# Designs tried in a protein design run: designed miniproteins, single chains, continued (3). Part 97

Each design is a single chain, and the fold is of that chain. pLDDT is the mean over its residues in the fold that is shown.

## One batch from the design tools (miniprotein)

Design m11591
Fold by ESMFold2-Fast:
Structure m11591 (fold): chain A 127 residues (1-127)
Amino acid sequence: VISGDLEGGKRAAEKAFEEGNYSEAATLYAQMAVVAARLGRTDLAKEYIKKAEEALKHAPDNASAHLNLGRAYYYLGEYEKAKEYFEKAIKIDPKNPLAWRLLAEVYEKLGEKDKAEQYRKKAEEIM
């Protein structure tokens, strides 16, 4: 089961970008990138990542877009990029325990077990 209509989501994101609603466009494109990456549609995921990153230049404080870009990169196996985006999401919204947990998972994938444990602990302290 696909969560979300990929074609409908694309049209909504394109419309938001065209109308100058860059924060909404960044969030929508980032969500589309996550869905495409999870479906194994690598080229489509990369296209949506590029569009989300372009929108995000106009709305740099969108924590949700940073979080979803990190998740998209994580599903693509791009763990260093996922780490960068989760760290940015945490800087914008340090009270989101999900961002800390996802950062811990990335550090585990990178072999940084001590940091993974530190960030899991931080996520638990916020919850």
Scores: mean pLDDT 85

Design m11592
Fold by ESMFold2-Fast:
Structure m11592 (fold): chain A 60 residues (1-60)
Amino acid sequence: MAAQLEARVAQLEAQVKKLEEALKKLEADPSASQRSIDMVKRGIENNREQIAILREKIAA
């Protein structure tokens, strides 16, 4: 079993959840910059892409 890859996926999923909570707070904050919002959105997308690639490598 690819336990290290599975652990990495779990770590990335936890990071996505934290970024989604951060994004929710930023979108609710009128003082937040659009740049900050866009950066968090990009981080979520990048982590999700990496999860997909790792899951593909785990699948046989």
Scores: mean pLDDT 81

Design m11593
Fold by ESMFold2-Fast:
Structure m11593 (fold): chain A 75 residues (1-75)
Amino acid sequence: MEKRRKARELVGKGIDALKAGNYEEAVKYFEEAIKLDPDLPEAYRVLAQAYEKLGETEKAKEWREKADSIEERRR
């Protein structure tokens, strides 16, 4: 559970950065969270949101699709 806990902490820090308008910092936190727990759909969704805020529409779509795939696999 340690990696999953750390991943959730990083998602929280990323969300704080996102709220502050620090989108590039948010991306880094979400990428680290996914590296620690690749089966955490919420991290993929918020990473997609951060890329959308940066104008990286194609990357945002890719990460959103990955989140959907993980959600389907869990069902």
Scores: mean pLDDT 82

Design m11594
Fold by ESMFold2-Fast:
Structure m11594 (fold): chain A 106 residues (1-106)
Amino acid sequence: EPPPLLHVVPGDGADPDTLKANLDEAIAFAEAAGHEELVRLLREMKAQVDAGKPITPEQRARLREAVRRFNEEADAAGRPVAFVHSDMTPEERERLAARIAERLAA
C-alpha cells in the first residue's frame, strides 16, 4: 500500500477550489506535525489564492525549502510521514516513498 504522502504544491493552472483544498489539507497536516515554518508559508500562499493572485516563484522556492527541511527532520526522527510537491522529479518522489515505506515496515 502507498505511504501517506501529501501533495502541497498544486501545479500552475490548477482549479482554484482544488488549490484551496490542497492548501487546507497541507496546513492541517503541518499544524498536526508542529512545523511552524511550513504552516506560516502555507497560510501565506492560501491568502494569495484567496485574493485571486498566483503563488509567486519566491513563495514556491520557500515552500520547496521548507518541505525539504520537514522531510529531512521527519526522516531523522524516524517518522513515516512526508510532504511532496509538483516540482519534485519522479525519482525524488520514488526515493521519498521508498524511505517512508521502509519506515512503516520497520
Scores: mean pLDDT 69

Design m11595
Fold by ESMFold2-Fast:
Structure m11595 (fold): chain A 55 residues (1-55)
Amino acid sequence: SEAKELVEKGLEAVRAGDLETAIEYFTKAAILQGVPEDMARLLAEHEVRRLAEEL
């Protein structure tokens, strides 16, 4: 699915240290899953921050 592809690209961006690109990919994935854009960005920022701390 397109959302799955975006999540995979987001994870690759986190691994590369490109957190801004990761936020964009996760935001798009959340929007495709039906999350409103403003909430999707907040969720993406939170998730990227969490993932970055685990690396």
Scores: mean pLDDT 84

Design m11596
Fold by ESMFold2-Fast:
Structure m11596 (fold): chain A 81 residues (1-81)
Amino acid sequence: SPVEELLRRLVDAIRAQFPEHPETVDRIRAAVERALAEGKSPEEIGEELMRIVDSDPRLTPEQKELLKAAIREAVRRAREA
C-alpha cells in the first residue's frame, strides 16, 4: 500500500534524524505497525504519533516540533495517495 510505504519511510527518516533517541523511534515504529494492522486512517495514525512525541520526556521542544512537522507532512502525503 502507498500509505504503508509512506509511513514506514517516515519511521526511517525519523531514525536517520534522531539516532540518539532509539527508544522514541521504536515507540513510533510500533505505533505505526499496530495502527496499520488495525486499519486506522492516516489522520488517526498521525494523531497517535503526535501524542507519543508530545508525551516523550527525552525530546526537547525543538525536536518535538521537527517530529510533529514530519508527521504532519507524511499524513498529508498519505491522504493524497
Scores: mean pLDDT 84

Design m11597
Fold by ESMFold2-Fast:
Structure m11597 (fold): chain A 65 residues (1-65)
Amino acid sequence: GAALEELGAQLQAIAASFGLDVPPIRTREQAVDVLRRLSARVFGVELSRAEAERLLDRMLAIIEK
């Protein structure tokens, strides 16, 4: 949906700002993977898939409103 496309573009830009080269984010799975990579890169924390999916859902809800 539109919210995922917008969030995907924002996540790609944020990842680039932290020195991560990521492809265009088109799917929930790609967004989850990028969130996990960002957490590891910035905080040294490995998010579980479930934790990253919950974070993604919260971010999507904010963008859709």
Scores: mean pLDDT 81

Design m11598
Fold by ESMFold2-Fast:
Structure m11598 (fold): chain A 82 residues (1-82)
Amino acid sequence: SEEEAVERLKKIVDEVMKHLPPDEAETLRRTFDHLLADPRVSPEGLARALIAWVREFQARGLLPKELADKYIKELEEILKEM
């Protein structure tokens, strides 16, 4: 369901935040919550945005490749179930 997909996205955001510096974690939380509150943004769009953010965190050296790959795979599985 849409509600189950959103809860899974929230859980992934919480897990990613644990691995980020405090400033980056706060920025991720604020940006995610802003998009989540926007009625124009679909859960699919939110998941795609989160994949892009995880890739950027990896590219910037803020997230190890193994963790980035794990979270991207989980996000792609959520998208497949939508």
Scores: mean pLDDT 88

Design m11599
Fold by ESMFold2-Fast:
Structure m11599 (fold): chain A 64 residues (1-64)
Amino acid sequence: VEEYEKKIKENPNDAYAWAMLGLEYFKRNEIEKALEYFEKALKIDPNNVDIKSMLNFLKTVLNL
């Protein structure tokens, strides 16, 4: 979490860093925060297939 938070402070448009921060919150069982950070990553880079796949995977796991 701290590592990706630093990356975001250095480059707030780093969509991958936002996605990785989302994954870290998912590992902490903070699901709502995880989804918010993945959605933010996609708003920064809507054409990023990897981030879209990660978000879709999380929605599938959560039966959303």
Scores: mean pLDDT 76

Design m11600
Fold by ESMFold2-Fast:
Structure m11600 (fold): chain A 74 residues (1-74)
Amino acid sequence: MEEELKKKLEELEEILKQKHPHLLLDVNRVREIGRLLKESKDEKLKEAARKILEMVLNDPNAPEEHKEAAREGL
């Protein structure tokens, strides 16, 4: 359980290193990150997920479908 949480957190941290996360994420993955933010009990995982969704929402190059999925997750 903790090992899987660590792996998921590291995956989200790698996404956060990208300037345009939407280029690595399809709309379904953005929705999955939104569910992680709402359903996870781990504060670090929630914080990483929230930051990714904020980056997608605030990226002028992100498609509207990605921004809408990010808004639903926040």
Scores: mean pLDDT 79

Design m11601
Fold by ESMFold2-Fast:
Structure m11601 (fold): chain A 68 residues (1-68)
Amino acid sequence: MSGWEETLRVLIEDLRRELARETDPEVRAVLREYIAELERLLADPSATLDEVLAAIQRHSARLAEVRA
């Protein structure tokens, strides 16, 4: 088992908690898209660590943009 899968589960849980506390609809939309993509990658047996890291970087940048 790849160690990144457990780290990804923890990240998804943290993002879900963040979404539950968020009131801005634009930020909530970005968080929902981020969670959905990470859950899709976690469910995909062909997903690689590089794809996971790329998704994290892309969605984190988008979150920073809508929070700016």
Scores: mean pLDDT 82

Design m11603
Fold by ESMFold2-Fast:
Structure m11603 (fold): chain A 68 residues (1-68)
Amino acid sequence: MKESVALFLVLVGDVLESMGDYVEAAREYLRAAELGLEEAKEKAIEAAKKALEEDPENEEARKILEEL
């Protein structure tokens, strides 16, 4: 079920965020949002913003924000 996969991706993103891997967390949240989990979109935005706060030149974090 797509919803179960999306929830798993959110859990992976939450773990990555707890480790400080904000770009990877944002990517997993973005995947969950693309599967229809609307709450993951907000998490992806916040994780990508945190990644840009640590490295403003991070192209992947910028691209994730543009895809949302």
Scores: mean pLDDT 81

Design m11604
Fold by ESMFold2-Fast:
Structure m11604 (fold): chain A 71 residues (1-71)
Amino acid sequence: MEAVLEALRKLEEADPEMPLEDVLRIVAALLLLMAGEPEEAAELLRELAAEETDPEVRELLLALAEAMEAT
């Protein structure tokens, strides 16, 4: 969980004006992780990362997905 929280903090710092629909997908991934479905949570974040045009934000989304799978 510490890695997930650190990745979330870095993502918020990199993209504080993230669109609401992207924020909702991240929240959905967190809910999936809390429900015991870390692979589903990580896949949702990878799909979001594939749609992201900012390479820094994309790498942070992928790091968050890896942190969720490691939990």
Scores: mean pLDDT 77

Design m11605
Fold by ESMFold2-Fast:
Order: structure tokens, then C-alpha cells, then sequence
Structure m11605 (fold): chain A 67 residues (1-67)
């Protein structure tokens, strides 16, 4: 197994999670904004890490407030 394959899988999983989170949170807050972030992260993998952290943080806060 190559180290590159492991990195690629982790990157792809993060991008998929980002898109799913963006779709769900977008419906609640702002669909267009989160969808655009997901698209940019998909085109620029280097940005995916930062966008992922930001979206996850916002979603976690929103979910806690709803409880």
C-alpha cells in the first residue's frame, strides 16, 4: 500500500462529508453559501481542510442550540 493512496482516501472522505454537511446545514441557514464552499473545497483540496473545520464548527454550534 502506498502512502499516497491513504492520503487520497482521507481527502476524498473529507470532501464527501463536507458536501453532505453543506447540503444539510445549507437548508437550515443558507443553502447557497455552504454549497459554494463545498464546490470550492472540491476544486481546491488544499482549502478543504480549513473549510471543513469551519463548517463543522458552525454546524455543531447550531445543533447544540437547537437542543
Amino acid sequence: SSMEEEGKKQQEERLKELEEIAKEVGKMVDEKKYLEIAKEARENPSKAGQYYGEIVNEKAKAEEEKK
Scores: mean pLDDT 66

Design m11606
Fold by ESMFold2-Fast:
Structure m11606 (fold): chain A 57 residues (1-57)
Amino acid sequence: SDEEIARQIAAGEQLIEELPSAAAGLYRELGDFYRSLGRDDEAERYYARARALDPTI
């Protein structure tokens, strides 16, 4: 169970890392959303994640 859960999480993270720029776009949108709420720390984390997937974003 725990091993299977860990495997599913790792597979999901692997898939996210390999997703096309659409996933990076979603992280950027989340960053914009948190920025609009004044939650700069959360916004920066999502922007960093977006750029990690697509440096051109």
Scores: mean pLDDT 73

Design m11607
Fold by ESMFold2-Fast:
Structure m11607 (fold): chain A 65 residues (1-65)
Amino acid sequence: GASQKQILKLIGEILSLLGELFDLEMELERAEKSGDSALAERLQREIEQLLERLKELLSELKSLS
């Protein structure tokens, strides 16, 4: 089993990443509403990269449970 400190660190990283995802989703909504397809495509790629990182952190957290 992992230490409580290691678990809390991972939870903190996950929460920070979720905040970044929320901000990018809001920016994507604004880009789509304004018809800025180039910005929307770039934001979608950034969101996909952060989602893959989130999956990695969640997998690490599950391995420590």
Scores: mean pLDDT 86

Design m11608
Fold by ESMFold2-Fast:
Order: structure tokens, then sequence, then C-alpha cells
Structure m11608 (fold): chain A 76 residues (1-76)
């Protein structure tokens, strides 16, 4: 419920910002949110934004690399 409200607020305030929605998806993964809400947030980001973010996360620390792996698993 609370995470769904956060997602709806972000969709309303930043409708054209796939990068913001992708950052929200990463936060949901860190909080171990339900797969459905993570997938919904990811669906709002462009494939190009997702690819660039995964590349950046893969160059980060262990936590960032694990988030990149979870995003890749959820997308395919």
Amino acid sequence: SELEKILEEHKARFPDSGYVHLNLAATFIKRKADESIVKEALSLASPEDIEQTIELLRRGGEEAQKIAEEIEKLLG
C-alpha cells in the first residue's frame, strides 16, 4: 500500500522521467518489495535508461552490482 502510493506519486510528478522511475525500482529492490511493484516501476523506464543504469551500477560497489543483477533477472 505505502510503496504503491510512492509509485503513484512519482508517476504523477515525473511522468517523463524514466530515470526517476528506475531509481525507485532500485529502492524497491533494496527494500525487498513485491516483484509486481518493482516490475511496474521498471516498465516506466525506457530500455536505454535501463541499460545505462545497469552499466553504472555494475561499476559501483557490491550493493549496486546486486541491484543490477536483480533488475536483469526481473527483465529476463
Scores: mean pLDDT 72

Design m11609
Fold by ESMFold2-Fast:
Structure m11609 (fold): chain A 71 residues (1-71)
Amino acid sequence: TKEALRLLAKAEEALEKGKYEEAIKYAEEAIKIGSKEVQASALKVLAEAYEKLGKLEEAKKAEEEAEKLEK
């Protein structure tokens, strides 16, 4: 949906600006309402944000879910 793409864009912008907690929030919302393609992209943002925050287990889980969707 248009809203899912908007949330993904906000997540990517927050990640670029170093606002990792905001990036996680927007990525999670994009995952809830997005297509498989949006969900995969949002999960990659989520993984990078978690890595930046030192949450390596959460980052790995998000990366694995993204890979599963993009097989």
Scores: mean pLDDT 84

Design m11610
Fold by ESMFold2-Fast:
Order: structure tokens, then C-alpha cells, then sequence
Structure m11610 (fold): chain A 56 residues (1-56)
């Protein structure tokens, strides 16, 4: 959904800015939306991408 995509994009941006707690919260919300749509692989990839950005 557009909302899950927008939240996911914002989570990655916040992770790149060092706003780790906000990035994780938005990533979790986006992942829940993706999972509710049956997009389990997309949810997993989003969470992984955000954690990789935080780890940089």
C-alpha cells in the first residue's frame, strides 16, 4: 500500500539521519501493514534494510 511504502521510505531516511528509535518505530508499523497485506517478504526486507542503515 502507499502508506506502507511511505512509512518504509521515511524509516530508511530517519535511519540515515541517526534517528534510530523513530526509524525502528516506523519500520515496525510499515512491516505490520505489509504483513496484513500478505507481503511477508517485503516486511522482512524493510526491517533488514533499516537495521543495516542503523548499523552504518
Amino acid sequence: SHMADDLGTLAVILAGQGRDEEARRLAEEAAKLLESEGKHDNARKLLQTVEEEIAK
Scores: mean pLDDT 85

Design m11612
Fold by ESMFold2-Fast:
Structure m11612 (fold): chain A 95 residues (1-95)
Amino acid sequence: MERLIEQAEYNVKQAEELRKQGEEAEKAGDLKKAAELYVLAGQSYSTAGLLYEAAGDLEKAKEAYQQAVEAFRKAAELGHPTAEYYAKKAEELLK
């Protein structure tokens, strides 16, 4: 349990750093790089959600999946070709 939570927290931290890099790329006008970074952030949040779920922390799992949906939706808005698909899959995990 404890190691799963530590791994989940690590993935949340990585996702937050990737999201911040995506925001910086977006401000710089590099929309392709921003979209790629937001997809990576969403993937890290999704991994954190799965790890929290495996640890039995359903509340933190839900929070992580919600962050994943937001990141994937931002990537889709910036033109990432598969991000809308990832957003829909992450939304299914919230049910």
Scores: mean pLDDT 86

Design m11614
Fold by ESMFold2-Fast:
Structure m11614 (fold): chain A 60 residues (1-60)
Amino acid sequence: MKGLYRAIAPQPKTGPDDLALRPGDILEVLEEVDDEHVLARSLATGETGLVAKSVLEPIE
């Protein structure tokens, strides 16, 4: 699941490793952590954190 993704739903920062997201944020997925989460970097802020796969859609 590596590549560029867009957030389609908000994600609050609920844990210390979570990445806070707004709809429309562009992320670079670095690796899969588990079946439901990825490690990603925000292109807007440069922050890295855990993101739920359910809030992401792929970008070409």
Scores: mean pLDDT 78

Design m11615
Fold by ESMFold2-Fast:
Structure m11615 (fold): chain A 70 residues (1-70)
Amino acid sequence: NPQVFIDEIESRLGVTVPQSDRDAIINAQSVQDFGQRFGQMMDNLGLDADQRAQAGRIFGRLFADISKSF
């Protein structure tokens, strides 16, 4: 569920995901497209190395549930 992923990112990193990045992730057409949009979100948020590593761990844990959304 892409929404759960975004909520976990906001909660655990203490950031607010802009609506444009949220919409891009929710409307992803495949797991590969989701990964590309997720990378763009990290760039748009200006995440540091530690925040990017934490975001990657959240993505990894939720990968199976995200994959089932496509």
Scores: mean pLDDT 80

Design m11616
Fold by ESMFold2-Fast:
Structure m11616 (fold): chain A 71 residues (1-71)
Amino acid sequence: GEAKKKALKLIAEILRLIGDILDIDKEIEKLEKEDLPEEEKKKKLEELEKEKKELEKKLEELVKELKELKD
């Protein structure tokens, strides 16, 4: 089944994206604890939040694609 192989590849990609999102969450948590100027923290947080949103959007698309697959 070609659909089964495609599903497994999508699952692997989904898991990688979840890992990437968790890594960004760790960077955000670390940044909140850093002794940096507030303006610099805000800029870095905005950049990390933007990256996280892009990854979350890609994750939603892959999850949708996985749900639409048939064995």
Scores: mean pLDDT 83

Design m11617
Fold by ESMFold2-Fast:
Structure m11617 (fold): chain A 96 residues (1-96)
Amino acid sequence: TALQQQMLAAAAESQKNAAEAKKLYESESASPEAKEKFTLAAEFFNAAAADYNAGAADPSRARDLYSLGQSNYKAGKAALEEGKRLLEEAREKQEK
């Protein structure tokens, strides 16, 4: 179904964003605060991917799991952007 295809695509995108958060966590410039946000982002994106994959596998739960996946994805994006902002701020403070 169209919803199943959308959920599988959303799961793949969530996994891609989790991988990005992990790479940013491994950055030499990442402050402890930024690392905490990147860890949180990866956790939310992994949760979103799991929700989307579960919904794609179970049509009876698809709508509820899609909604849950979207909520986790939005939380992951917010944490990722906050982590990036903290990373930039830390770099600026090192240069004064």
Scores: mean pLDDT 86

Design m11618
Fold by ESMFold2-Fast:
Structure m11618 (fold): chain A 76 residues (1-76)
Amino acid sequence: SEEARRLALEAIRALEARDLERARELARRLEELGYRRAAELFLEAVRALEAGDEVKAAQLATAAAIELIGDILDEE
């Protein structure tokens, strides 16, 4: 869970820096850890930024963080 939180924070920073390849890499790592929905939402945020929709990207990144926290709290 701590590793997943760290990866999500790094993904948000990558999106802020417009480092889309880094954001995709970090989303894939979240998927490998089992946080599939959070990873999907981060990848959708990357696509929104590629389309120039910064507002949608921020909304999707926020949704990804909420999904991740929910998944972590629902473990066990």
Scores: mean pLDDT 83

Design m11619
Fold by ESMFold2-Fast:
Structure m11619 (fold): chain A 74 residues (1-74)
Amino acid sequence: AEELREEAARLQEEAVELAEAGDLVKALETAARAAELLAEALRLEAGGDPELEAAAERLRELAKQLREKAEELK
């Protein structure tokens, strides 16, 4: 679980750098991947906690929206 969180944090940093460089499509796709990894980490840690499961679902929904925006910008 910790490894997924660490990877998500690195991808978030990469997404910021891509956005600053003007590569918005790649930044959005990278941010979506980070959100997906964080959602997986939260689901693994949830242990039936409905608040953590809800947070994971929100992150998955965010990832879908970010991917849709990346596709629109192509």
Scores: mean pLDDT 81

Design m11620
Fold by ESMFold2-Fast:
Structure m11620 (fold): chain A 63 residues (1-63)
Amino acid sequence: GPGERGVEVVRKAVEEGDWEGAAGAALATGLAAGNPELGLEGAKAALAGDGEKAVELTRKAAE
């Protein structure tokens, strides 16, 4: 579904070192899923360089 696509975008951005792209995708996924707080936490993790946490928080936001 749309949440799974958002998680995939964050994962690929992290793999490519695109931390700003990962943060934007985490925020967008959280907003679309009705979990903006989790999306914001995922974006913060991405901007801190914590790719594993960014993907995990985006996955939780997409639930």
Scores: mean pLDDT 84

Design m11621
Fold by ESMFold2-Fast:
Structure m11621 (fold): chain A 41 residues (1-41)
Amino acid sequence: SISEKIKELNEKALKSTGDVEEARKIQEEYDKLLEEARKKL
């Protein structure tokens, strides 16, 4: 579900905190998931 995906991305972001490029990619994915969740509400 969306909640699970968000949690997974959050953990990935923490893991790659030293990699700005990776963090940015994860943030983009997170933003897309958040937008989808908002649209469902």
Scores: mean pLDDT 74

Design m11622
Fold by ESMFold2-Fast:
Structure m11622 (fold): chain A 85 residues (1-85)
Amino acid sequence: MTLKELVKEEAAKKGVAVVPPPGVSKKVLEAKNKEEALKIIEQLALDPNVNPLWAMGAAAQAVAAGKATEEEALAVINKAQAKRA
């Protein structure tokens, strides 16, 4: 399943839009390299006070902008979710 499809499925399940705050989207898109983009996504996914859909939305934006691969972004999100369990 693609990251875009995963984001759509989770948004549909929870009845919410996957729209991270503009500041979060900008920070991910302005990341200097792939490592920085993935670190921002991981921090969002690990934060229990942040809507988990924001981490997925930020990951999808990073992948679309060429800052990270879909596989790398999904691996970071899955790893962060496992740590929160």
Scores: mean pLDDT 69

Design m11623
Fold by ESMFold2-Fast:
Structure m11623 (fold): chain A 60 residues (1-60)
Amino acid sequence: SMADLQKALEYAGKAQEYIKQGDYEKALEYAEKALELAETASPVGAEQLKKSIEYLKSKL
């Protein structure tokens, strides 16, 4: 749904804020929350979030 897509974007934004702060653990938590919503709302967004999650895991 559009509401789920908006919430996924909100969580992705929080993940970016934590990346800028160097808090990769918090960034990963929010990226995974965004992915959960994006998997049904946006296949392209979900693929991009999976790549971001891999990147964040590489920093931990």
Scores: mean pLDDT 81

Design m11624
Fold by ESMFold2-Fast:
Structure m11624 (fold): chain A 61 residues (1-61)
Amino acid sequence: MDAAHRRLLAAIGEVLRAIGDLFELELKGTLTPEKRAELEQQIADALAEMDRAEAEIEKAR
């Protein structure tokens, strides 16, 4: 597996972890607006990393 595929899988893992954290904090009633924004930014950053990894895979074809 090349570096771009590894980055894609790692970014997918980051998205899933952040969504899980968001869900758990909301369920517990401990989710603040600041923490929600932080987790949403983490998801956005990971999605951007997925896009970059996918672009590298496409460019290598």
Scores: mean pLDDT 81

Design m11625
Fold by ESMFold2-Fast:
Structure m11625 (fold): chain A 119 residues (1-119)
Amino acid sequence: MYKIPLPESLEELKAQMEKVVEEIIKSTDPAEIDRNLARLAALAQAGIDYLYKNKASKEEALEFMRYLKELFLKIVKAHPEYRERILGLFRAIASDFIDKYPELKEEVERLLAEFEKQL
């Protein structure tokens, strides 16, 4: 498992996520893709934890989930063979998010439905 320190800012976390996504898109090694998908999931969880700890607004929290959707779509476009695994990862992240922001359940379920249609 990767050790991901809590970021000082959401911008630093997003920069790390974008770098990991670029590495996944460029990779042809299944083991490297697997490791980077696990790292991306850990970074996504760190971002949700950061937002929750800092009492981010519902709009900020939901915008982060939309940002994650776009990152996962970029990966699926580059590696369509991973679509089922990426869908599973996004569903797991969405479940953890809903546990922290239960009032956003309907909006997150809508984002999941949109993501599934774009796969």
Scores: mean pLDDT 84

Design m11626
Fold by ESMFold2-Fast:
Structure m11626 (fold): chain A 80 residues (1-80)
Amino acid sequence: MAAELGEKLALEIAEAKDDPLLLDISLALLRAAVGAYLAHGDTEAAVAFAEAALRKLRELDAPEEALAEVEALLAEARAA
């Protein structure tokens, strides 16, 4: 499910906070996943993925950069 994938990627982002390269790669993968759902017309999955990722990142006290990125992606998905 899209939400489950979002939660798993959020956990990887939170764990990568001390590795700038891994953090950047994980954020790029999150952007790519939302973009792929939207490109295939699956707006519901894109929103579910981004909402689940944002909720999990907040729960794990993820970096502000990661939170801002996912909030922007969620806004994009909701606007589609």
Scores: mean pLDDT 80

Design m11627
Fold by ESMFold2-Fast:
Structure m11627 (fold): chain A 75 residues (1-75)
Amino acid sequence: SRREQAERLAEELTDEAIRLAKEYVSKGLKSQAAAVVTAYVIDLVARLLFDLGLSPEEANELAKRVIERVDEALK
């Protein structure tokens, strides 16, 4: 389903963002880590809205979950 595709995409982009952000943080490059996370969130929201046709409300819900998961992983 569309929702299952959206959740898989969100999971995949979250995992990639976390891996890259951790690499930058380990090198002391915190601003670059933040930039990477921001770029992945923007890409996710665009794909949810324009490729998968989710509502803004659904896209925002998934984006919030991604941000929370990234924040938890980078603590």
Scores: mean pLDDT 85

